# Designs tried in a protein design run: designed miniproteins, single chains, continued (3). Part 95

Each design is a single chain, and the fold is of that chain. pLDDT is the mean over its residues in the fold that is shown.

## One batch from the design tools (miniprotein)

Design m11499
Fold by ESMFold2-Fast:
Structure m11499 (fold): chain A 80 residues (1-80)
Amino acid sequence: MPRLTITGPLTKEELERIAKGLEEQYGAKATVIGDNELVIEGPLSYDELLAIAERLAMEYGATAVVESEKGVHTVEPLPP
């Protein structure tokens, strides 16, 4: 299944809040790893994960990695 990994200047509490929001909104499975990483898996298409990655990169300044059968794509935050 496609997977999204988010890493950025986010607290564990912020990551847990984002995880719950994504689980409720998209029916995804979201797991917080350590104190600064969030992994999202579920019945989401590559395009849906890419859209989530771009939104989180813009909103939080996070780096996002989308992994799928089509390959690996890294989304970096836009410059301020």
Scores: mean pLDDT 76

Design m11500
Fold by ESMFold2-Fast:
Structure m11500 (fold): chain A 84 residues (1-84)
Amino acid sequence: SDEELRELARRLLEEARRALEQGDLETAAEHALGAAFLLELLGVPLAEQARKLAEEALEAYKQGDREKAKELLEKALELIEEGL
């Protein structure tokens, strides 16, 4: 159901925030990507923008730019929360 997908997105948002707080940027980006994808399936406005930011964050992390990855993740998580 839509409510079950929304609850899963909330859980992934909280897991992403926890990972970000712990400095685990890869896990934070993967969970943010998952949450954004679920919101995109629900037709939530801004979900595509959140997904793009999470994808860019994961790419920045892979290139060793932790500061950029963290900034992009913070923006992605903010949009995911707004979409919930």
Scores: mean pLDDT 88

Design m11502
Fold by ESMFold2-Fast:
Structure m11502 (fold): chain A 61 residues (1-61)
Amino acid sequence: MLSDQEAHGLNKGGEAYQQALDEGKSDEEAIEKFKQAAIEAGLPEEKAERFGEAIRREIEG
């Protein structure tokens, strides 16, 4: 289960990801923005990396 802090981190990461795409950044740059924002908001780095890779796989599928 995600803690409230981890859920907050994921939400902030998702916001940053969508903002990056809206700004015309590449999927790669958007994923990096997701990881940075999620970690800053309290998501552990290892979890941010795993979610970033999941997003990358979804784009590649």
Scores: mean pLDDT 80

Design m11503
Fold by ESMFold2-Fast:
Structure m11503 (fold): chain A 87 residues (1-87)
Amino acid sequence: SAAEAALAAMEAAVAALAAGELSRDQFLKRVEQALHTLLTALADDPARLAALVAVINEAGRRLRQATSDEELIAVAREMLARLREVV
């Protein structure tokens, strides 16, 4: 599904950042694009969409507060785990 493809794209972005293959800005752009795809995929399910928005809002706050790539990766992995519960 488009939602599963978006989650896979985010997982690949996390792996690439951890491997030093992406800058912070490149990583955040890939995550943003994948989240947009996920929002679109769940647009017809208001309960799942609301749960997804709640995860994105909390994760977005924590991603902005991340001071290192290690912290950014940890937050992104936690976000992915929570998004998998919604999808």
Scores: mean pLDDT 84

Design m11505
Fold by ESMFold2-Fast:
Structure m11505 (fold): chain A 55 residues (1-55)
Amino acid sequence: MKPLTPEEGIKEALEFAIEWLRKRLEERVASGQLTPEQVERYRKAIEELEKALKE
């Protein structure tokens, strides 16, 4: 049996958040709708979440 631990649940939530942010960033960067400041903010948020998930 492979029950999800609270730790695994947190990791899955972080992975989902990272994918969501990446998708939003990609869509809006491609359409030119985000300001450079917003792009940096999204990138920083993604990096922080990735570091938290990885480390």
Scores: mean pLDDT 74

Design m11506
Fold by ESMFold2-Fast:
Structure m11506 (fold): chain A 114 residues (1-114)
Amino acid sequence: SIGEAARALAAGDYERAVELAKKAIEQHKDDPVRQAIAYLTLAQAYMKMGDYEKAVEAARKAVELARQDPRAMGIAATAYSLLAEAYKNMGKDEEAEKYRKQAETLRAQFEAAL
């Protein structure tokens, strides 16, 4: 489940978090919001493992799925923050700044809509 993947991540078991997040993505293929949360956990696990390219791929998928539901804009903002962090760690400062600004803009828009 998504909760099991998040607990593995919190426990520092990043390889187990990747396994459980991938399983959650498959289990929730009919729920874009739950898939987005699972991809977000996958991206966070890859970030902790230093696999920034895989973190970017997972975070991009989390954004894509989260943007399909207006209620999931907070998940999209968090995923953009992870994209910014991953690109910064890869030395791609222009891409990092672009996604940092997108995260701030979405977060402000989401909070203003509440």
Scores: mean pLDDT 87

Design m11507
Fold by ESMFold2-Fast:
Structure m11507 (fold): chain A 57 residues (1-57)
Amino acid sequence: SSEEIKHQQLLLDSQEGLKRIAETVAKKYKTPEEEAKRMLELLDRKIAEIRAEIEAL
């Protein structure tokens, strides 16, 4: 439904915002590169899942 699509789009925007914050925090606190990479990969996976859900609606 259109409501479900709107909800998923809001979740997508939220996750993309969270990724930007995570990138900033990793740089500011000198997070080890491998740990930062793993965190960002998990966020990318979540973003991809939400995009797939929108496509399936």
Scores: mean pLDDT 78

Design m11508
Fold by ESMFold2-Fast:
Structure m11508 (fold): chain A 87 residues (1-87)
Amino acid sequence: MEERKRELLERARELALEALRLVGEVSGVPLEEVLGLLEEAARLIEEATGSKEPLEALEKFKENPGPETLLETVKLIVDMAREALES
């Protein structure tokens, strides 16, 4: 595995998990901060794997912000990063 690809995947996973942590553990977190973390994570997955699926999931989250769409977006990024790291 390319070292750069590994770094992108690990960072994407960290950013997605941080977004989930902020929503679950921090009161008053701005939606913009959560969106920024998820957008960076989604772009890192696209750079590492060529997949736009996390960006598409993020668009759905922006259209209908809620716990379910947040969890789906985070899970997709984390799962895709894990699968690519295992390759």
Scores: mean pLDDT 81

Design m11509
Fold by ESMFold2-Fast:
Structure m11509 (fold): chain A 66 residues (1-66)
Amino acid sequence: MMSDEELREEAKRLLGEAVAKSKKITDPEQAKKVGELIAKAGEALEAGDYRKALEYARKALKEAEK
């Protein structure tokens, strides 16, 4: 099982990737969806819920790659 430290670092890394890829999205609906997931990941990081932050960061990255 991932530790809180591992979850935090992984979430930050994936969130950074998702933010970078979000800037290249030209589809407004996709951009909105990715933006919402990025916001949720950031909120979870601020709240200390690193597992939830990682989940949202992964979803944002996957959505941005479509």
Scores: mean pLDDT 81

Design m11510
Fold by ESMFold2-Fast:
Structure m11510 (fold): chain A 58 residues (1-58)
Amino acid sequence: GAAAEELKKKIETAYNSGLESIKKGDLVAARAAIKELLDLGTEEAKEKAKELQKLLDS
């Protein structure tokens, strides 16, 4: 439904922002993106947050 599509877009936007922050070495912005994903509270968002966390761990 529309709500699920909107949530998916938010997850992808936060994930992409996190990836860009990691590429730039902006750890504060990357952690903010991870927190945003966790705050969305879905399993998909949590998995995306975990992926960003692994990248931060390098």
Scores: mean pLDDT 81

Design m11511
Fold by ESMFold2-Fast:
Structure m11511 (fold): chain A 57 residues (1-57)
Amino acid sequence: RKELLEKQMELGARLTGLAAKLVAAKKLGDEEEVKRLEKEIEELQREIEEIEEEIKK
């Protein structure tokens, strides 16, 4: 349980960092970077959901 909670916190911090980069990329009009960051954010959100389900068990 403790390891899953620690991983959830770590992934949350990474998500915040990616969100900040996404905002910057959108301001610069870097469409390739925006697409890459959106994909990474979606993958990270999926991992967070999986950990949340494991914590519920």
Scores: mean pLDDT 80

Design m11512
Fold by ESMFold2-Fast:
Structure m11512 (fold): chain A 65 residues (1-65)
Amino acid sequence: SESEFQKRMLEENKRAQQELMEFMAKVNADTSLSDDEKLKKVMEKSRELTEKLFQKGLELAKEQE
């Protein structure tokens, strides 16, 4: 159902947000990294999580067919 799809996507988004927050905390605590290196790592992680969410959306949509 459409509601089930939305619910599952919401849970995947919550997981991705939590993973990003934990990653940001670790990167920000790392005194060996410059501000530019921290920004690049966070941006790369955000991109990775966005791609994973997109792929998960495709898999969930395929399950409805």
Scores: mean pLDDT 83

Design m11513
Fold by ESMFold2-Fast:
Structure m11513 (fold): chain A 100 residues (1-100)
Amino acid sequence: SAELEAAIAEEEERIKEAPEDALSWNSLGGLYLAQGKYDEAIEYYKKAIELAPEDWMAWYNLGQVYAAQGKIEKALEYYKKALELDPNNKLTQEEIKKLS
């Protein structure tokens, strides 16, 4: 959609100004996931993890991309890492239960 394309352009400009901001990389990953552009979403979520490896959300989001691709083993790997970082996270627990 035009709104989604505009949101992507806005996040790409934010990243040019502040390439160390893990939240912007995570947001960009989510926008590409929403477009079904899984390879780009994976790349941007991995960048968010490089910048903020303790943020469970980027690990969880990468699990979501792999699950959407039908790559269940990889999805579980990333969800389990997200759960290690936030053991009481009910969203991550539910996704693991759905795939196990």
Scores: mean pLDDT 89

Design m11514
Fold by ESMFold2-Fast:
Structure m11514 (fold): chain A 55 residues (1-55)
Amino acid sequence: SIEEEARKAAEEAGAPEETIELVAKLLAGQISLSDVPAELSRDVWAALVVYANRK
């Protein structure tokens, strides 16, 4: 599932748990990067990069 993939990507990126929900919503197309809090934007980006590299 998208949520499971988001969790694994965030964990591999070392991102906090609150980042998982945001990554899952981004992957599902429910929000955009501009909707992410500035304080979490780096962690979300790191998780997305990990996700892209996992195939």
Scores: mean pLDDT 79

Design m11515
Fold by ESMFold2-Fast:
Structure m11515 (fold): chain A 56 residues (1-56)
Amino acid sequence: MEKIAKTAAETLYEMVEAELLRKGASPEQARDEARKAAEELLDQILNGKEEDVPSV
């Protein structure tokens, strides 16, 4: 589970950063928001809050 959670968080991080940059956010804001999204995803997966992320 740890490897999958980390990979999912990294993918989410890069996706959120790219989307925010495309929307005109600053690079620092985009990275900060992406990091928070990735941290929340990891917390949900590791702490057993079972709101499913859609399968790819």
Scores: mean pLDDT 73

Design m11516
Fold by ESMFold2-Fast:
Structure m11516 (fold): chain A 100 residues (1-100)
Amino acid sequence: SELEKYAQELLDKFLAENPDLPEEMREAIREIVDETLARVKALVDAGQITLEEGKEILDTVVRAAKRLAIEFGYTPEELRERVRRLADQLLADAVARGKA
């Protein structure tokens, strides 16, 4: 899948650029990316959003996770909560735009 490849490349680049991240934080980011990827794939497969919109959502989620983990020093639990909320909003907004 092109989305799976894109998500993996985003995640691999982020983890490579941040080698000092604790294992628990790396796992939290991987879980959130995988969860968002599954949701994006379902919406793309259903024709509710485009492939490019799905890639933009994945990029935004990874950038947000980086900011929360590296710049603000949030815990893995705080990161999961905040990024999940962001993903929910981004996915809902994309679906709403596709139906208009």
Scores: mean pLDDT 84

Design m11517
Fold by ESMFold2-Fast:
Structure m11517 (fold): chain A 91 residues (1-91)
Amino acid sequence: MSQEQKRELAIKLARMLALSGEVVLYERISKTASEEEKKKIVEEMRKSLEEAKEILKEVKEKFPEDTETIELMEKQVEEMEEILKKMEEEV
């Protein structure tokens, strides 16, 4: 990989981790939220998950040989999906 490609991959990984952290934070604040606020939180979580899935797709297409980074990102997406599913079942 070129240095520019390594930078792009690092930025995408950083964004993925930020999105995952955001979903975890939303789950925590939802525990004290009203039903109306919980619906908005679920909508924001869904947007974060959709962005995370797009990042994963781009990384798989552009950097298919970086299996360790792909595996880490897939795990983050799966964890985000599990949190969102649990939240949707509570609302």
Scores: mean pLDDT 84

Design m11518
Fold by ESMFold2-Fast:
Structure m11518 (fold): chain A 100 residues (1-100)
Amino acid sequence: GSLMEKIEKYKEEIDEVAKAITRLLRLVDADPSLTPEQRRQVVALAFAAFSYLLDLDFDGAIEALKQMRDLLVQSGASPEALRAADEAIKKVEEAKKKFE
């Protein structure tokens, strides 16, 4: 396909990943089991994941999201937040497969 078709497909996949991460961050913000410091760490890992995605470093993005998931497990986050983290990881893995 043309370069424009590749850009449009990339935008669609990144938009889906961004939606999944945004949903996760909303659940984290609403979760009373998380301390302000734990929420800050989750936000920092989300920005790290986005930074990796902008560089087409899908492995870096997956690693950042896995570190986030581990933090959520350790902090006693809701099952909904853990499922949202798993969905975000899955969306990045699907994006990686489409661009390799």
Scores: mean pLDDT 84

Design m11519
Fold by ESMFold2-Fast:
Structure m11519 (fold): chain A 59 residues (1-59)
Amino acid sequence: MDLALRLAAKDLGLSIAEVRELLRLSDEEAARRLVERTGMSFEKALRIVRSLREAVALW
């Protein structure tokens, strides 16, 4: 789990703590938080959150 969090943090320009917070939120809330931090579209943020959750589950 930690390695997936570290890779996601680097890819998104976030801290590991921020990525952990995103995984504790609903997909929609996590996507909104990601939009605030990165300025990406909500649709793109939502897809990234879902991909991240699947990646963490696969590890």
Scores: mean pLDDT 75

Design m11520
Fold by ESMFold2-Fast:
Structure m11520 (fold): chain A 90 residues (1-90)
Amino acid sequence: MIEIKVEDRKAGATPEQLADGAVQVLKFSRDEVAAARFIANELAAIAKSLTPEEIKAVLDRAGDAATSPEARKVIEEGRKKVLEIAEKLA
């Protein structure tokens, strides 16, 4: 699967590029709920390198790409948790 890396942020990776990666993970996965959890966990790991607005942009794009109601709920829950991590590190 495509990995979202902190090094991509240093290389000038935009929130749009991170969102495209998240959408691709959802599209390639046959288990959207597992893919949604993976995306939330990856963003949590790099939350210190992102602004709250960037986190919202990425996870909103991922939520829009998710077709399963369960996957959308996982994205929404992950969005809240990742934002809390980013705010604590700011």
Scores: mean pLDDT 72

Design m11521
Fold by ESMFold2-Fast:
Formats: C-alpha cells, structure tokens, sequence
Structure m11521 (fold): chain A 65 residues (1-65)
C-alpha cells in the first residue's frame, strides 16, 4: 500500500536512514504509477501523491550530500 510505504519512508528519514527512505519512496512511486496505469486510482490523486513522493525523494537525496 502506497500510504504505508510513504509512512515507513518518513520514519526512516527521521532516523537519518536516507538511502532506505529513498528505496521505500521509489517502491511507493512504482506502485502508484502501476495503479494509475491500470485505472485503479484517478489521475488527479496519482499526480498529488507522485508530487509528495518526489519531494520526499529530493529532500532525502539532498540530506545525503
């Protein structure tokens, strides 16, 4: 479930485990894109969640610098 993966990633981020957080976020992104491709979620909802996931990935990558 996408929301669970995002929640796990946020917890890892708070613990300073940025690489693991990125991995969970990438899994959430893949799951959400597949759901949208199959019509299981609306394009509007998918876009909203993809933006959230993308922002978190960017923040985690910056933290690794």
Amino acid sequence: EVDKLIEEAKKLFEEGKYEEAIEKLEEAQRTLMEMNRKGEVSAEEAMRKLMEIGELIEKAKKALE
Scores: mean pLDDT 82

Design m11522
Fold by ESMFold2-Fast:
Structure m11522 (fold): chain A 60 residues (1-60)
Amino acid sequence: MVFLARAVKDGGPTTPAVLGLKKGDVVKVLKVYSDGTAVAQSLKTGHTGLVGLSLLEEIE
């Protein structure tokens, strides 16, 4: 299921595959993996990349 989440702290990019986020950025989570990573799209930039779920808080 696709859902919205907010970055709880600054993170990335450490590699080109990792999405760069600032605390407070809203992302659309597209896919969640069992290892605690997700594919998300930044609503601020439109870029898609990998993020750690520990960086994200789900928005209802």
Scores: mean pLDDT 76

Design m11523
Fold by ESMFold2-Fast:
Structure m11523 (fold): chain A 86 residues (1-86)
Amino acid sequence: TAEEVRRLVGRILTEVLILLHLGESLEEIKARAFKLIDKMAAETGLTELAEEFKKIFEEYVETGDLLAAERKLLEAVRKKVAELEA
């Protein structure tokens, strides 16, 4: 559901912020986030959205631009919600 997708976005961002605060390497942060995204995809069946999240997260890890990543994640969620409501 749209609510489940919103929870996924919030959880991923929260986990990323925690990992960044702990001072882990960018590669370790990416690996952990990808595992979380994969588990959520398996639970929800939203594999295409999971791939989109991975691309957005990869860009975030490379640039460090949280605002850009947040905007892109919200856009991906908005698009998926529109598809589910159509």
Scores: mean pLDDT 71

Design m11524
Fold by ESMFold2-Fast:
Structure m11524 (fold): chain A 61 residues (1-61)
Amino acid sequence: SPVERRVRFALALLEWARRQGASPEQLRAGLKQIVEELRSEGVPEAAIEALREAAERLIAE
């Protein structure tokens, strides 16, 4: 679905930033900005929560 593609793209951007050496703090700041953009785009909150859970696992590892 378009929502699933948008969430995957957002996660891929965070994965890319991590590979570029972004700190956990920078990744969390980026996630916050992405979440606000997704809310403004009308992405369902359940999909945003799934993204946050996946991103927190990425940042913790």
Scores: mean pLDDT 84

Design m11525
Fold by ESMFold2-Fast:
Structure m11525 (fold): chain A 80 residues (1-80)
Amino acid sequence: AEELIARAEELIKELEELKKELEKTTDVLKAIALVLRAIGLLEELERILAKVPDKELAEELLEKARKLFEEIREIFRSIP
C-alpha cells in the first residue's frame, strides 16, 4: 500500500515535469508528444490508485493528477 502511494506520487511528479517541459516548448509536434505521455502517466496512475486500500487518499491523489492534466491541456490549447 505505501509502495503504491509512493509510486503514485512519483507519477504525479512526472506529470509536473511534463507540464514544465510543455510550458517551455513552442514546437507543436513536441507538445503533442508531451500530451500523449501525460495521458499514459494518468492511465498508469488510475491503475495504481485503484489498488490503494485507502480510497479517500486514492481519490485525493487522482483529483490532483486530473487537475495537473487539465492544466497541461490548457497550456497545449494556448500554443499559437
Scores: mean pLDDT 82

Design m11526
Fold by ESMFold2-Fast:
Structure m11526 (fold): chain A 83 residues (1-83)
Amino acid sequence: DKVELLRKAIEYAVQGDKEKAAEYLEKLGLPDLAKLVRQAPSTAVVLSIIRSAIVRLKEEADPETRKKLDELLAEIDAQRASL
């Protein structure tokens, strides 16, 4: 489930575990973004990269999955505002 893999990426990113966050992006078929996450200088940048991953996945998603991805975007935006 792509939504569950994204939730795991966000959970690890918020905990400061960017290596685990990158592993979940690789499982999502986004190795380019996973590489950027590993090179990211801060949690704020990691969350910004994951946000870009959600936007990319949302473009090709069905309406039900898109709604769940919008909920994850709101969660990331709240986390970024707290940094």
Scores: mean pLDDT 84

Design m11527
Fold by ESMFold2-Fast:
Structure m11527 (fold): chain A 77 residues (1-77)
Amino acid sequence: MLAEAEALVEKAKEAAQRAAELDSEVGEEVQRYTVAAINYLALGPEHFAELKAYAEKALELAEETEKRAEEEKKRKE
């Protein structure tokens, strides 16, 4: 469980970095979800469900940000 929680948090951190490189403002929002996941990781394994929810939100928002960046690039072309 703890190793899985740590892996989710690491994926969320990577997602926040990717989002920030594409759109700094959205990257800050992804970072807020990532920080929430880190906070629940610090609280202990009983909060895994909350950690997972926030980490998944960060990952989904980062994916949406990547799609938005691709659409913006296509609009400029």
Scores: mean pLDDT 79

Design m11528
Fold by ESMFold2-Fast:
Order: C-alpha cells, then sequence, then structure tokens
Structure m11528 (fold): chain A 63 residues (1-63)
C-alpha cells in the first residue's frame, strides 16, 4: 500500500542518517532488509515511528 511504501522510505531515511553520523556497518542492502522487517512487524506504525524503529534495529544490528 501507499502507507507501506512511506513506512519503508521513513525507516531507510532513519538508517541512512545514522550511517552519516558514524554507523558504517550497515550496507544499503541491509538497510532495505531492516526497513522491510519494520513494516512487516509494525504495519500500524506511523512514518515517524518507522524511522525510529529502523534506527533502533540498525543500531542493534551494528552492535
Amino acid sequence: TERDRRLVAAAKAGIETLEKAGLKDISPQKAAEIARQVVEEHPDATPEEARKLGEELAKKYAA
């Protein structure tokens, strides 16, 4: 849906912001995978929530 596409975009944007801030372990392919997982696990999330969830999951992945 349009909502799902927006959630994926928001999560990816959050992950890319972390990469620019120093989180260098996340590849573009991994970022896309994380974004998809966020949307599948939290389909009711807002774009803002999806962005935060993407950031949290990316940090957990890099740790």
Scores: mean pLDDT 73

Design m11529
Fold by ESMFold2-Fast:
Formats: sequence, C-alpha cells, structure tokens
Structure m11529 (fold): chain A 57 residues (1-57)
Amino acid sequence: SLKEKAEELYREAGRLLAEGISTGNVDEAIEKLREALKLDPSNVGARQLLKVAEELK
C-alpha cells in the first residue's frame, strides 16, 4: 500500500541520518521524506523528521 511504502521511505531516511549527518546523507534523507509525504501526507514521523533534516542544512 502507499502507507507501507511511505513508512519504508521514512525508515530509510532515518537510517541515513543515523549513519551520519553529512551533506549527502541529509539531502538523500530529505528527498526520501518528501516522497514519503507525497504517498502519505498524514505520516507524522516523516513530517517531524523532515523538519529536523531541513534544519541540518
């Protein structure tokens, strides 16, 4: 389902940020989180993590 795909993208973004806050990891995590929110705009975790990741730029 779209919600399951959004959750998968959210988890992938979380893994990237856990590996390191390099510019490449942050940018890739932001892209994955934006796609997650396109698939499920109600995903609170993805929305909150996107806000944090954007503040790391």
Scores: mean pLDDT 84

Design m11530
Fold by ESMFold2-Fast:
Structure m11530 (fold): chain A 68 residues (1-68)
Amino acid sequence: GGSIGDRNRENGLLLADNSVTEITDRNIDPIMVEKYLPGNTSLKRVKTSSVASIKILKEMGVEVEFLE
């Protein structure tokens, strides 16, 4: 739906934003991580419940906190 699409676009912009150092989203999409994160040199930490996104984030050297 539109609300989910808007959130995915917002998360993609946050992932691409070199001013953003932390992101918190339980449902961060692994496709958005793979697409936008490689351009970001400032992101230090992501807090999420998405196991697939956690794997990608760790492979790219980002600190990850699991949200349960």
Scores: mean pLDDT 73

Design m11531
Fold by ESMFold2-Fast:
Structure m11531 (fold): chain A 95 residues (1-95)
Amino acid sequence: DPEGVAAILAAISAVSDETRELIKAAMEKLRAGAEEVVITLPTIVLPTEEQAERVIEIIRHLAETYGWELLDIRVEKLPDGRYRVQAVLRIPRPV
């Protein structure tokens, strides 16, 4: 579904700058002597449950790629029928 994939990529792109700043802040804490840092990713809102599930898969793949631990992932159905996705990641100190 090219249209559904485009909508998901657009939603991820919209939060990418905020995600980059969160990762930078986490890296600064690790440089300051923290053993690990827990971050909450920016909330992503999508029109369908299927699109929310695809975003979850992208977040899981991101965590696996960078060696980060996925601590929590939540999907919330909003009163307007949209789905809110939120994830919490643990970033360990690089060895």
Scores: mean pLDDT 74

Design m11532
Fold by ESMFold2-Fast:
Structure m11532 (fold): chain A 56 residues (1-56)
Amino acid sequence: SEIEKKQEELEELIKKYGKDHPEVLRMLGDLFSLQGDSKKATEYYLKAREVEEKLK
């Protein structure tokens, strides 16, 4: 399933970048969006943006 594929991609991103990286946070947002949890998805997307702004 698409959810299973995204979960595997998430595990690889965590191994490469760590749990607090914007790419990991965006993938978590995508996963919650696919599960129908739009509120959680939005929270993770906003968190990813916050981390990205600190890295610029």
Scores: mean pLDDT 82

Design m11533
Fold by ESMFold2-Fast:
Structure m11533 (fold): chain A 104 residues (1-104)
Amino acid sequence: PPSDEELLDILIEAAEEIAKTLSEESAEKLRELVELARKEKNIDLLAGVISLVDEMLNSELTDENFERLKKALLEVMKRLNASEEIIELALELLELIAEEKRKL
C-alpha cells in the first residue's frame, strides 16, 4: 500500500483536479480545507471530504440526496474528530456547490 506521504500527495492532487471544476469561491474553500487537514495530518478526513464532494458533483442534486450527503459528511467529520472550523468550512463548500449546480 502507499505510504501516508504518498497518500497525502494523491489526495492533494485529486482535490486540485476537483477544484479546477468548481467556481473560484468553492475552489478557495476546498483548498483551505485541504490545508487544514494537511496541517492536522488527518488523511482520513481529507479522503472522506474529497469522496463526498466528488459524489455530490456526479450525483443528482435533489433535496433528499443533498441532505443525505450533508449527513454523511457530518458523521464522517465527527467520527474523525474534525474541528468546528473544518466542519463549518466543509458545510459551506457543499452549500456553494449545491447552489451553483441548481442555477443551471
Scores: mean pLDDT 75

Design m11534
Fold by ESMFold2-Fast:
Structure m11534 (fold): chain A 108 residues (1-108)
Amino acid sequence: GAMDEPLSPEEQARLREEAERVANIAYLFGLKDVADKILQAAEKVTTRRDAEGLRKVIEKANELIDLYFEYEDLELRGELTPEQRAELQKKMDELNKEIDKLVEEINK
């Protein structure tokens, strides 16, 4: 089907560049495991299905980075309540699990 079609070298290069940008931002926030997984997934992308998977990984990684920025900002301002900490950590844990599943699917 169309999803099994190979990506052009130009499409592969653009997706890898986007993945590298997001991974670099994740590294900046100390999210090394997420950054490593994004780069690993990007290396395996050859088909349109792989590209769709990687785009979802990038989308979830951006959501995780935004939540981590919110967490750090609240903590730095001394405004992070125990309840907010628990809720933000739960959301970050859920996103990490979603990223893991998507990366595993690309790596198969």
Scores: mean pLDDT 86

Design m11535
Fold by ESMFold2-Fast:
Structure m11535 (fold): chain A 60 residues (1-60)
Amino acid sequence: PLPDPAYVRATLYLAAAAIYEKHGDYEGALEYLRRALELEPENEVLRERLAEAEAKVAAQ
C-alpha cells in the first residue's frame, strides 16, 4: 500500500526543518515543525523537537 499522504507531507516538513536548523534558522525550523505536528499531533518526538527549537529561538 502507498504511505499516508499526511505522513509523506510531515516527512517533507521535517526535512525542511532540518535544513533550517543546520543553517541556524530556528524560526524557519519552527514553522515547518509546527506544520508537521498539525499532521501528527500525537507524535511525542515532534513535540520534543518543537520545544528544543523554541528554546533555541528564545536563547537568541
Scores: mean pLDDT 78

